# Designed miniproteins, single chains, continued (4): the designs that were tried, part 99

Each design is a single chain, and the fold is of that chain. pLDDT is the mean over its residues in the fold that is shown.

## One batch from the design tools (miniprotein)

Design m15655
Fold by ESMFold2-Fast:
Structure m15655 (fold): chain A 120 residues (1-120)
Amino acid sequence: AAAHEDAGRAAFAAGDYEAAIAHYEAALAEDPQNALAALNLGLAYFAAGDYEKAAEYYEKAVELSTDPETKAAALNNLGLAYFAAGDLEKAIKAYEEALKLDPENETARANLEKAKKALE
C-alpha cells in the first residue's frame, strides 16, 4: 500500500533501515507485483549491509519491472549488490544488461568499468 511505501521512504531517509525494511516488506506483501516496493526493499537491505538480501529483492524488481527505465535501474543496483558481495562476474553481467536497456546510463557505465578493473 502507498502508506507503507511512504513510511518506508521516511524511515530510509532517517537512516532507520530496520523500519524501512519492515514497511517495504509490508508493501510487497500487500502487492506482490509492486516492482518499486521490491526495488526499495533491496535498497534498504543494501544500506543495512545485507548484500545477499539486496540482490534477492533487486532480482525480484527486475522480474516485476515492465518499463525499461525501472528494469535498468534495478539491474544497475543488482550489479552494485553483487560487486559489494564480491561476485564480480555477476556484477559485470548485471551492468551490461542495464546498459543494453539504457545505453546512456553513465552510472552503470562507470560501475561496469570499475568491476572490470577489479578482475584485472
Scores: mean pLDDT 87

Design m15656
Fold by ESMFold2-Fast:
Structure m15656 (fold): chain A 58 residues (1-58)
Amino acid sequence: MSREDVRTAYRALEEARVGDPEDVAETARSFLRDAGIEADDSATADELLEKIREYAES
């Protein structure tokens, strides 16, 4: 998966978080798994978004 795809997903999830943080958390976990990054089932949407952001910027 490309860095551009990760950045696009991060921005979309950040916007959607305002309306549905639980749905965003599920989507973020799926995205992290697809990118090969370990994501904790108990992690919050904010924690998952931080992992996506770090991956996109690293």
Scores: mean pLDDT 74

Design m15657
Fold by ESMFold2-Fast:
Structure m15657 (fold): chain A 68 residues (1-68)
Amino acid sequence: NAAFVADSRAAGLTDAQIAAELRGYEVAKAVNRLYKEGKSVEEIERFLTEEFGLAPEDARAIAETLVS
């Protein structure tokens, strides 16, 4: 996200902070995309554990929060 990176640099965030925010944004973007594709919370949880390496408990909490 070019706009987010530009805004974050303008706000004085470090590269490490920008990387952490981008990871969070990519997780949220993936959940939103899968939800729009009609994926279940269970399928989204599996995707997050496999693609982002999240703990199953954290992936489930994120999927349930963002699709409800």
Scores: mean pLDDT 70

Design m15658
Fold by ESMFold2-Fast:
Structure m15658 (fold): chain A 62 residues (1-62)
Amino acid sequence: IKLSKEELKKIAEELGISVGKIKKIIKYLEENPDGVSYKEIAEKFGVSESKIRYLIEKILQS
């Protein structure tokens, strides 16, 4: 999963979460490609399921 630094900043501002947290979520997805639900990611990182869904949609569309 590859997002530019500018895309990461924009998503961080839109979701109200830090760029560092987004990078940790992306790394977790890369390490667990077949085994993670939006709910599990949301609970692990303390972010709402809707924000996780939005982030993943942006990654898949990039």
Scores: mean pLDDT 76

Design m15659
Fold by ESMFold2-Fast:
Structure m15659 (fold): chain A 67 residues (1-67)
Amino acid sequence: SAEQQKILEEAKEQIEKAKTAEEVLKIVSEAAKKLDPEQVAELNRHAARVKGEVWAAASRAVRAEEA
């Protein structure tokens, strides 16, 4: 949908500007509330691509809380 596409694009831009794993995590978690699972996967791939290690740290933190 157009609304979800706007959210996805805005989230991608925010991730590019984010400086810490915590910021990336907040952006992804907020966007995920309004996006399809496939769009969340795309957002995660984008975060991994542009932030690499920062995103890996954020993903690990989420997994630790869920486990």
Scores: mean pLDDT 75

Design m15660
Fold by ESMFold2-Fast:
Structure m15660 (fold): chain A 97 residues (1-97)
Amino acid sequence: GLEREVLAALASILGAVLKRIAENETDPELRELYKKAADKVFEAAQALLDGDVETAVRYFEEASKLLKEAYEKSGDPFLKRMAEVVERLAEEARRLA
């Protein structure tokens, strides 16, 4: 329903934000983690649009793990917050199953 489409839109916005952060990141290891996290969030958004909520949950969980790894390397509280946002998106996706 509308909830799945809204969740996909929110994931797409988050993916775009992470992609922009990656483009401005000077540390190559952090840049790669941000790029991978953005890709997983975009894949989750596409899975939601395709009606595959189980696949979307898996991609959100993978993105959260990448953001937590980036947080451990950088200490940036924004990354901890982004991991929490992605975990919440995974929880909302599970409610659609």
Scores: mean pLDDT 87

Design m15661
Fold by ESMFold2-Fast:
Structure m15661 (fold): chain A 62 residues (1-62)
Amino acid sequence: SDDEVLDEVGRLFDQARAALDAGDRDAARRVLAQIRELARQLPPADREAVEAALALLERELA
């Protein structure tokens, strides 16, 4: 269900933040890529919210 996908996306965001805080930029990038793929299964409004959050974390990796 969309709610289960959103829950998994939330857990992956926590993993990406933990990797970023640990300085593991490659692990963070891999997790963000997983989130982006998973977001393709979401309705447009939820996908837009996830993509906005992804953009903020990707900016920290630049």
Scores: mean pLDDT 86

Design m15662
Fold by ESMFold2-Fast:
Structure m15662 (fold): chain A 115 residues (1-115)
Amino acid sequence: KDLEAKIKEYEEKIKKDPNDIKAYLELGKVYEEMGDYEKAKEYYEKALKLAEKQDDLLGKYQSYYLLGELYEKMGDLEKAIEYYLKAAEIAKEAGDEEVAKYFEKKAEELKEKLK
């Protein structure tokens, strides 16, 4: 019921501003909490496309790491690694070496699980 209220809140935000990257990311998080990983993926991918169109570094970064976490939960470790490395690349572009190292380490830990 609390998750249904959040869905309505973010759907209304998207209706008022179809380019609200944060609203798409938050809606994706709600669906992820519900276990609807396919809908979470759709909303994160929508947020990513908008962030790419707007050249929004923060939006691209958030979309990439959330997709990485989602694919890890889905058991698709190869895609999780890909998105974590993309998040690290954006963090480096923004000058955040500590965040970049965090995601690079996370990707290496997942690579060890694949071998």
Scores: mean pLDDT 88

Design m15664
Fold by ESMFold2-Fast:
Structure m15664 (fold): chain A 61 residues (1-61)
Amino acid sequence: SADERGDRAGAAASAAGGGNAEAAKKAHQYMTLGDVEKAREAGEKAGGERAGEAAGRQGSL
């Protein structure tokens, strides 16, 4: 979907929630690729230590 409004809202919501939209996308990508360490690091940048640990666990599945 090429919804510019959705992309902007997503970025704003991520910033308002203290997260980084790009870091969240990278964490999801690394989880899909099974790159546990990069998923964890990107998750930490997006939502802190708990988010990083969760992303790392998902990446190892």
Scores: mean pLDDT 61

Design m15665
Fold by ESMFold2-Fast:
Structure m15665 (fold): chain A 103 residues (1-103)
Amino acid sequence: AFREYGEKAREAGLAGDGEGAARYGEEMAKAGEGIGRTAGEAAAKGGRQAALSGSPEATREAGLAAEAAGRGAERGPSGASGGAIAGIGASVHAGLVGGRPPL
């Protein structure tokens, strides 16, 4: 489930659908525990900020970050931790980029 929502967030991000990416991030947060839940929450926030920015690049980054978090969760404890942290970082970056439109 967690990885499936990450994959759906990627598809939404690639399609320029930041709201869809945020929605799937919220589902990841519900399905995840510990770092996985935090990764889902970050993906939801990143997707929402990307949608508000109107930036296709930020929206794509948010989706890819959610996918990375989902893939990490399936590698076991060390892989889940590493993948989730990487996904969180990328998702936060996407949100920050979306919060800085130079008009």
Scores: mean pLDDT 64

Design m15666
Fold by ESMFold2-Fast:
Structure m15666 (fold): chain A 87 residues (1-87)
Amino acid sequence: GACEEAEKLLAEAEKLLAKAEEILKTGDTPEDYKEAIKLAKKALELAREALKLAKDCPKELILRAIALVLRAIGLLLEAEMKLKKLE
């Protein structure tokens, strides 16, 4: 159902965000930060879709989706700031 699909999308978003965070910790090239931006954007899209699917799901799933949307936005901004510093 929709709730199971939302959980799957959130798990995928969490995996992408973890990879983006690792790149931001270990990377120092514009290419690394561009990859982190790409992963964060994809995670944001998945988290937003999960939030739409989760509207009638348990509150805990809705809160998890909201938290991941916020985390993805924060990581995206951090990656963009780091990329700009290398210009």
Scores: mean pLDDT 87

Design m15667
Fold by ESMFold2-Fast:
Structure m15667 (fold): chain A 67 residues (1-67)
Amino acid sequence: MKEDIERLREAVRAAEEGDRAKAYQILAALLRDKSKIPASVIGEIVERIETGDFAGARELIEKLEAS
């Protein structure tokens, strides 16, 4: 879980830095690698990245870590 959450943070940071390809590669790997992160949460992060809401994406990650 910890490592999966750090990968989510890396994906959001990559997208914010303009490397959307790297961000989506990380998110796809989390879906394939049977991570503990629900697919619905990954989908919401993708949506927030697509809309440029990087702060909202980070908020989702913080809520996931707190649970």
Scores: mean pLDDT 79

Design m15668
Fold by ESMFold2-Fast:
Parts: C-alpha cells; structure tokens; sequence
Structure m15668 (fold): chain A 75 residues (1-75)
C-alpha cells in the first residue's frame, strides 16, 4: 500500500496551498493506510485531521463518519 507518512506530508502541502479537499482526501488515505498497518493511534489522528477539514468545507456527514471511526480506534 502507499506510505502513510508520505500521505501526511502531501496533505500538509495541500493545506498550505489552500487545496482543502485534496488535503482531506490525503489525510483520509493516510488514515486508511495506518489502519491497514495496525497503527490505530496514527490512523485515528489522520481521520480526525481529515474530518476537521471536511467539517470546514460543509461536508458534515463525511466528517461525522470519520470522527466516529477515529473514536472507535481509540477505545
């Protein structure tokens, strides 16, 4: 699978450029990659970052799904 650390780096670069939807997708992809690797803490952090961006874009349902997913990974 893709390198999740590289995914976080790409997401941070997209945020810096104001490409918020691209940033959110990159954080979500990184979260999925961390989850596949069994790194639940970093997966939760990546999903929370994506969720905050989706929330700011008015994509409230998608943000809520990612916040719930992150919460379950921290339990």
Amino acid sequence: GPNPEKGIEAAEEYEKQGKLLFAAHAYEEAGDSYLEQGNYEKAAEAYERAARIYESLGLHEKAAELFEKAKKLRE
Scores: mean pLDDT 87

Design m15669
Fold by ESMFold2-Fast:
Structure m15669 (fold): chain A 60 residues (1-60)
Amino acid sequence: SALLREIAEKLGISEEEAKKSLLAVAGLTGHGRRAALGMLSKDTGVSVAELSRLVEEVAA
């Protein structure tokens, strides 16, 4: 997705590494997942809501 590419560019990593990071977040629950999404949002400028949707997309 275009958002996955944007996140990869903002983090300075490949799309494969970005997808792997999002899959790791998909394995987290509760406060751990919220904290990881919050940090990723700060690092990328992408909203937590958009990151949550992308995590569901890559974990499907």
Scores: mean pLDDT 82

Design m15670
Fold by ESMFold2-Fast:
Structure m15670 (fold): chain A 77 residues (1-77)
Amino acid sequence: SDKLEEVRALLVQAVESIKDEKAREEVKKYVDKAVLAYVEGKIEEAKEYVQKALEIAEKTGDEEAIEKLREALKLLK
């Protein structure tokens, strides 16, 4: 669906905007889990994984990643 593709694009952009390699890998891990949960219809679980990715981005101060992850959360209603 268009909504899934939009969410996926935002999550990918968030991962790519993380400057620290280790933090980027952790965010990617949660983003991949969020996409899988969303495809399986587990919307609340998908939100939880995006929230965990957001916490990492907030700790690293990657403002673009924070913005993209927040936009993805808004779409996961």
Scores: mean pLDDT 87

Design m15671
Fold by ESMFold2-Fast:
Structure m15671 (fold): chain A 65 residues (1-65)
Amino acid sequence: SDLLKKAEEIAKEASEKTGAGILITVVKGEITATVLDLDREKARKAAEELKKLAKEAGIEMKVAE
């Protein structure tokens, strides 16, 4: 779906900007981005970037660390 494609593009951009690993999951239309990084500061920056990009794109996305 267009929503999943946009979520994947957001995750890619956040990952490229921060270097953090990001996993996208979609369950019954609910999108979750999980930050998978051992560096807490990098993970925090990735989570902040994900939230910013999702808000700018008008996409409802849950962000987990």
Scores: mean pLDDT 82

Design m15672
Fold by ESMFold2-Fast:
Structure m15672 (fold): chain A 79 residues (1-79)
Amino acid sequence: ERAREILAQIEELDKQARELYKQNTPENRKKAIELEIQSALLEIQLALDVIDAAHKRGEDPLELTERIREDPSLLEEVL
């Protein structure tokens, strides 16, 4: 549940940042950067959790990360 919500939040933050860049003002660029930083912090948190989960499962962290990117529902099963 929470993992899926975080992935959806990352996607929405990235989308909002992209729309702000289209408006091409210094203020909107600053807001877009702030949203990108928030997105990156959430991605780092998930990446650390996935690395830990992969080690517990005896899997390659990169291989598990790619599988989760293709099917985000796996994130709820591995965390």
Scores: mean pLDDT 77

Design m15674
Fold by ESMFold2-Fast:
Structure m15674 (fold): chain A 72 residues (1-72)
Amino acid sequence: DEELYKEVEEIIKRAEKLLEELENPSEKTKKLIEEAIKLAKLPLTENVGGRKSLELLERAKELLEEAEKEAK
């Protein structure tokens, strides 16, 4: 699924960019980013269906939004 792979890559790139912009992120911010990356990778490493994969990606996006708020 090309679209699924693309969404995973976009989430990971977003997380990497956030980490690059932060010199000394808080433990909470790092934890949120790490969890987002883990959830985004699950559709690629686990044998999960498309619907479950979309749910995992949405949750990963929510964690990244929370990390971006915490990074302020």
Scores: mean pLDDT 77

Design m15675
Fold by ESMFold2-Fast:
Structure m15675 (fold): chain A 92 residues (1-92)
Amino acid sequence: SKQLVDELTDYLVDIAKKGAKIRASVEGGKLFIEISGLDVKSLTALALTLIGFGLDGIEVKLKIEGDTLTAEIGGLTEEEAEEMRDRLNKAS
């Protein structure tokens, strides 16, 4: 839902403000988010929170490689994906 997308966006913006480096891009109707700059404990907490958003109905796929987390978010309109991309890149 739009509400869950907005909650996820606000959560990730707050993570960026706390020192995470976030790079967001839109490709093939999906939003790709790359998050780095967190310690292992913070990265684990972030991954669990994103899994929670997935259980609540966000179409999210996660990959962790070293100290980097990549999230793939589907089910967004083009406008929602572009807005979220721009907000995340600006916050980081």
Scores: mean pLDDT 84

Design m15676
Fold by ESMFold2-Fast:
Structure m15676 (fold): chain A 118 residues (1-118)
Amino acid sequence: MEELREKLRAAAANGGAVTIYKEKITEEELKELIRLAAEAGVTQIHLVLKAKTEEEALEALELVEKVIPFAQEQGITHLSITIEMPEISEEIRERLRALGQQSIKNAKSASPAEVAKV
């Protein structure tokens, strides 16, 4: 935790992008990471996860996809994921590519606050 906080502060000072390596992460841990990153001034998070099976890889993808709206609300403009596994399917590769593109696109779309602005 202390090393993470220091890494987040350093990332904020150097352009606002951070890469985090985890074998496994829960929804609550990911949301906490996003809160800490946003508080430190980080705007871009790249998460590197390890999966031993396709099921674990799909769970990781679903988790990140679920958390993207929360990250946007916290001020994170880009949330991306890399999944390290011995055998990766085309389906998982396509979903990872689509998720990366969606994160970039969402950074340029109207924020939820824009409906309340004017």
Scores: mean pLDDT 69

Design m15677
Fold by ESMFold2-Fast:
Structure m15677 (fold): chain A 63 residues (1-63)
Amino acid sequence: MEEKLREAARAASEGRVEEAAELLRELGMPTPVAQAAAHDTAGLPFEEALERLRRALEAAQAA
């Protein structure tokens, strides 16, 4: 799980939004939430993308 989240953050940071969204879907996020999170983190520095995606995943798991 942690490793896949890091891959999603790297993909988003590098602008690979579709790949990031797919990885987030594999982590259990609903498709629209995964797509929104990937777009919101696109092009951000890796550490910032990772922090935002971690919070998004935690929120999705709490629902």
Scores: mean pLDDT 82

Design m15678
Fold by ESMFold2-Fast:
Structure m15678 (fold): chain A 112 residues (1-112)
Amino acid sequence: SLLEQAGETGDTVLFNLALQKLKEEHPELRELIDDFMLTSVDDEEAFVEAVRRLLKALPREYRVPFARAVLSLVRKANPALVRPVAEAILEVAEELGDEELRRVAEEALEEL
């Protein structure tokens, strides 16, 4: 999928295209995706909360690709967000019992 490719490559254009496609395929996620896309990476509190909200609402199959794409985005755009974003992903993974998502967060925290 475009979302998986965005997570693997860190391509922000592919990430934006993947999010637009998710809005078309999952209209119930439209508001959460729009909120995330409109939130500035310079606003730590708002950005981290937008990530949490969208990640909790995503079907399981999209959580890991989304988490990887977000981490790649913040590594390039605002590296100070890597820790708070990874911690938010870890919290969501623990709430949902998602072991694959937990590993993504733990790996990101270990690389700091």
Scores: mean pLDDT 87

Design m15679
Fold by ESMFold2-Fast:
Structure m15679 (fold): chain A 70 residues (1-70)
Amino acid sequence: MEAIIEEGRRRAEGLAELLRSKGLPELAEEVLRVGIELAEAYARGEISEELKERAERVVAESAAALAAIA
């Protein structure tokens, strides 16, 4: 379980770094914050629907922003 959480955190960190390199530091910070909140929620066994929706939205917005730049 923790190994999966750590992998998710690493992916969030990688996406945040990519976003910062593309001039999207605000979105990068949001991705990192959501990634940390998700990892903490998984560790506690408490994942709210709002947190899941926020995570999905942030990932979708990041993908759309990167596609628009490319």
Scores: mean pLDDT 75

Design m15680
Fold by ESMFold2-Fast:
Structure m15680 (fold): chain A 72 residues (1-72)
Amino acid sequence: KLDELKKEVREGLLEGVAEMIRAMADDDEEALKLAREAMKLLDEAYREVEKGNVEEAEKLLKKAKELLEKAR
């Protein structure tokens, strides 16, 4: 479970970078802000995974995924 959560966070970070690049290309300031906030949440989720706080990491990952979906 923990290793799978780490993998999901890494995948989210890659998606976040891709969405930031896309938003910058489209000059979409709102989408860019959403993607940046998602990236910050994913960084926090990764730190919580390293601390063993699985429940907090899952909450942060879920919020980040929701922001990335809104950025599209």
Scores: mean pLDDT 79

Design m15681
Fold by ESMFold2-Fast:
Structure m15681 (fold): chain A 70 residues (1-70)
Amino acid sequence: SEKEKALEELKKKVQELIDRVAATGGSDREAAAQEFAKLLEEARKKGVPQQELSDLQYEFDRALAAADAA
């Protein structure tokens, strides 16, 4: 379905952002956070459930916290 494809693409792009935050030691966190917000908005428009969006927000927030601690 379109929702399944949107969720799969979202998960892929979120993982790419998490990897980028880790690779830069958080130096691009503001840019990554802006890109993440746009990805969530597009996924919401495509009908991805709020629970999936909340789970990905939690994973991204943990990645930012880990970069801050390093």
Scores: mean pLDDT 81

Design m15682
Fold by ESMFold2-Fast:
Structure m15682 (fold): chain A 120 residues (1-120)
Amino acid sequence: SAADRERLRRAIIAALRAEGFSEEEAERLANEILIQLDFHQVDIPALIAELRAASDEELRELARRAVEALLNSVPPSSLEGLLLFAYLLTRALFPDLTELTDEVVERLAAVLRRVREALL
């Protein structure tokens, strides 16, 4: 729904602002992510429910999978739901990503946790 889409948009903006992005940049990136989720017909209510239910360990594993997918140039069209969302966040946070490191995975996991907290 439009309300769920706006709720997710605000949660993404809050998480990106916590990472040091300006308000303008966080809004631009959040809108780009949402446009991609809409294009790939992601069920936003289901995505919010999965984010709210995910443990810290599950979000860390999701972050690792998203980083690997981006480094292996996996096309967004082959990804679904929560993994596609994490992939799009990875592109926004790490535009110059060249290798998988624990630092990158932990930073992405922290952003995913902030999105989850903003949706509670």
Scores: mean pLDDT 90

Design m15683
Fold by ESMFold2-Fast:
Structure m15683 (fold): chain A 65 residues (1-65)
Amino acid sequence: ALSPEQRALLAEVRARLEAARSEEELARLVAETFARLQATLSPEDLRRLWEELGAHAEALLAALR
């Protein structure tokens, strides 16, 4: 399970991704988010957060189409 701090970070990132106006902007924000998280989190914590974010990003991509 994600920690409260990780869930707060996830909520902030979700809000940022929801602000995307195009598929290209969403892809850029996803890449920037991954790079930032990869620099600060362990591989295991990154995997857990990315599993949650990946599902949300897919839903947003569908909404932009």
Scores: mean pLDDT 74

Design m15684
Fold by ESMFold2-Fast:
Order: sequence, then structure tokens, then C-alpha cells
Structure m15684 (fold): chain A 70 residues (1-70)
Amino acid sequence: DDLEFFRYMSYGVLAFNQKAYEEAIKYFEKALEIEPESWFAYDQLARVLEAMGRLEEAEEYRRKAEELKA
């Protein structure tokens, strides 16, 4: 369901903007349950991990996003 995917993506972005990083991860993971090959959801997860200082994990997810985008 595309509407549920975009709803979870929006909740993730809102949580990230409020610095609620763990909630942001939860929402982006729920979006990936709906669209498992969403490069955008992986890219947003990488952004959250970067903000948390988890740089190696962020690089892994950004690489996955680029692979799916190609």
C-alpha cells in the first residue's frame, strides 16, 4: 500500500527533525516492510545513523541505497 509507505516515511522524517532518532529508525523500518527495495528508505536510515554518529552502519545503508537506485 503506497499510502502506508509514504505515511511511515513522513513519520520517520518528522521524528528525525525532532531528533527522535530511534523513533525515526522504527518508522523507516516499517516503510521497508512495505517496500523492501526502497532506496529512499535506506538513504533516510543512513542519514539517521550519521546523525547518531554510527558512521560505518550509515555507510553500509547508503551503499545499499545507491545499489537499489542504479
Scores: mean pLDDT 86

Design m15685
Fold by ESMFold2-Fast:
Structure m15685 (fold): chain A 74 residues (1-74)
Amino acid sequence: GRGSFGTALGYYNQGVKLLKQGNYDEAIKKFEKAIEIQPDFASAYIGRADAYEKAGNLDQAKKDYEKAKELYPF
């Protein structure tokens, strides 16, 4: 919807689309915007971790996975 583009979920959905397209750098930026709006958005940390891992940034990926587990430990 029109109101979702500037929301945490809207940025998260854009990040997921970019990640599937192999545009990892742009996906990371969209997940960063989702986290900026909603810092407890565990799924956005998972998405950014996946993008970092695919980009070869394993240290950043690990930190984001650990943060996601802290926010949603189930």
Scores: mean pLDDT 83

Design m15686
Fold by ESMFold2-Fast:
Structure m15686 (fold): chain A 55 residues (1-55)
Amino acid sequence: MKEEIDKLKKEHEKRLEELKREAAEDPRSNPETVQKKLEELKKEFEKKVEELLKK
């Protein structure tokens, strides 16, 4: 269980890093859109963690 959560954390961190990198490389990136995507990723992560904890 803890190992599965650790994997989810690593994957989540990698997705955040990728999103931030794409935003930094794209001068037309809208910070509001990036913030919304970060919020979505956080919600998905929380949902997956809850599902794992329920199992």
Scores: mean pLDDT 76

Design m15687
Fold by ESMFold2-Fast:
Structure m15687 (fold): chain A 71 residues (1-71)
Amino acid sequence: SDEEIAKRKIEEARREIETIPEEKTELLERLREKLEEAEATEDPREAARLALEVEIEAGIELIKLGVEKSL
């Protein structure tokens, strides 16, 4: 169950990263590195936590980009 949750959270984080514009290369590199860390983590609870952090960070950056487009 914990392993299934971790896999789902990693997939959710990956999908969120894919919504970030390709020109945000430094941001994409940072988020991908963090996601790779989550994937390499043996503890499924820790993997899920790291993946959730990536998803949240990606979401915040997308909100910022949305605000910039509105200006």
Scores: mean pLDDT 83

Design m15688
Fold by ESMFold2-Fast:
Structure m15688 (fold): chain A 57 residues (1-57)
Amino acid sequence: ALKDLTPDQVAEAARLLVEDPNITAEEIAKRLGVSVSTAEAIKKQLEALHAQARADA
């Protein structure tokens, strides 16, 4: 459950990273209405998934 995050929160964070790859955890936290620590966890997980997808290519 990614620290009790909803799938909608993860999807929105992914959209934000696509729009601005340099977006900070603070901006993600502000736009999702979550804590900065939660936003950092989301960002780290999405970056790890992206790195795994690139390795498969």
Scores: mean pLDDT 72

Design m15689
Fold by ESMFold2-Fast:
Structure m15689 (fold): chain A 63 residues (1-63)
Amino acid sequence: EEKEELRAAIDRLEEEASKLDPQTRNEVRKIIEEARKHIDDGNVEEARKLISRAVELIAAAKK
């Protein structure tokens, strides 16, 4: 259930990151990869925190 929602959020973040500068894009991608590993390991809470961090970085870069 939550894993599917988190994976969908990651896919969206990948698309958003592709529009950013290379430095921010690489940082977001690193966080996304870490979040995917946590989802696969069943660490949903940690994955959610990483996704939130990626969202904040993207939002800051767009401002």
Scores: mean pLDDT 80

Design m15690
Fold by ESMFold2-Fast:
Structure m15690 (fold): chain A 112 residues (1-112)
Amino acid sequence: MEDIERVLAWLAEEFGVDPATLEEVRKILEELRKLGVTSVSLRYTPSGKAILTLRADVTDPEVSEKIAELAIKLQDILAPYGIQVAISGKGPKEVTDKIGDANAAAQRALAA
């Protein structure tokens, strides 16, 4: 709960995200939390790129796929603001690989 409010405040104050878009982001982050996302953080990389990181420790491939879909939607919303979405997590190798693929897809979407 606290992590989501902090991220939304930072998006509004630093990136100028409008209230309607912030409500859409809130809905996606709340859905992600219900699916097993344990933390949400917004940070800058050493290169100055803004990254929104979603941490999920999931073992169910179906849940992992749903998290990846929501992360891609979030990336589409935040890419115009220069924000990359990334997923980190633990699980069986197959689930971890899916999370890694989602991270790669989000990075490619921002770079393209």
Scores: mean pLDDT 72

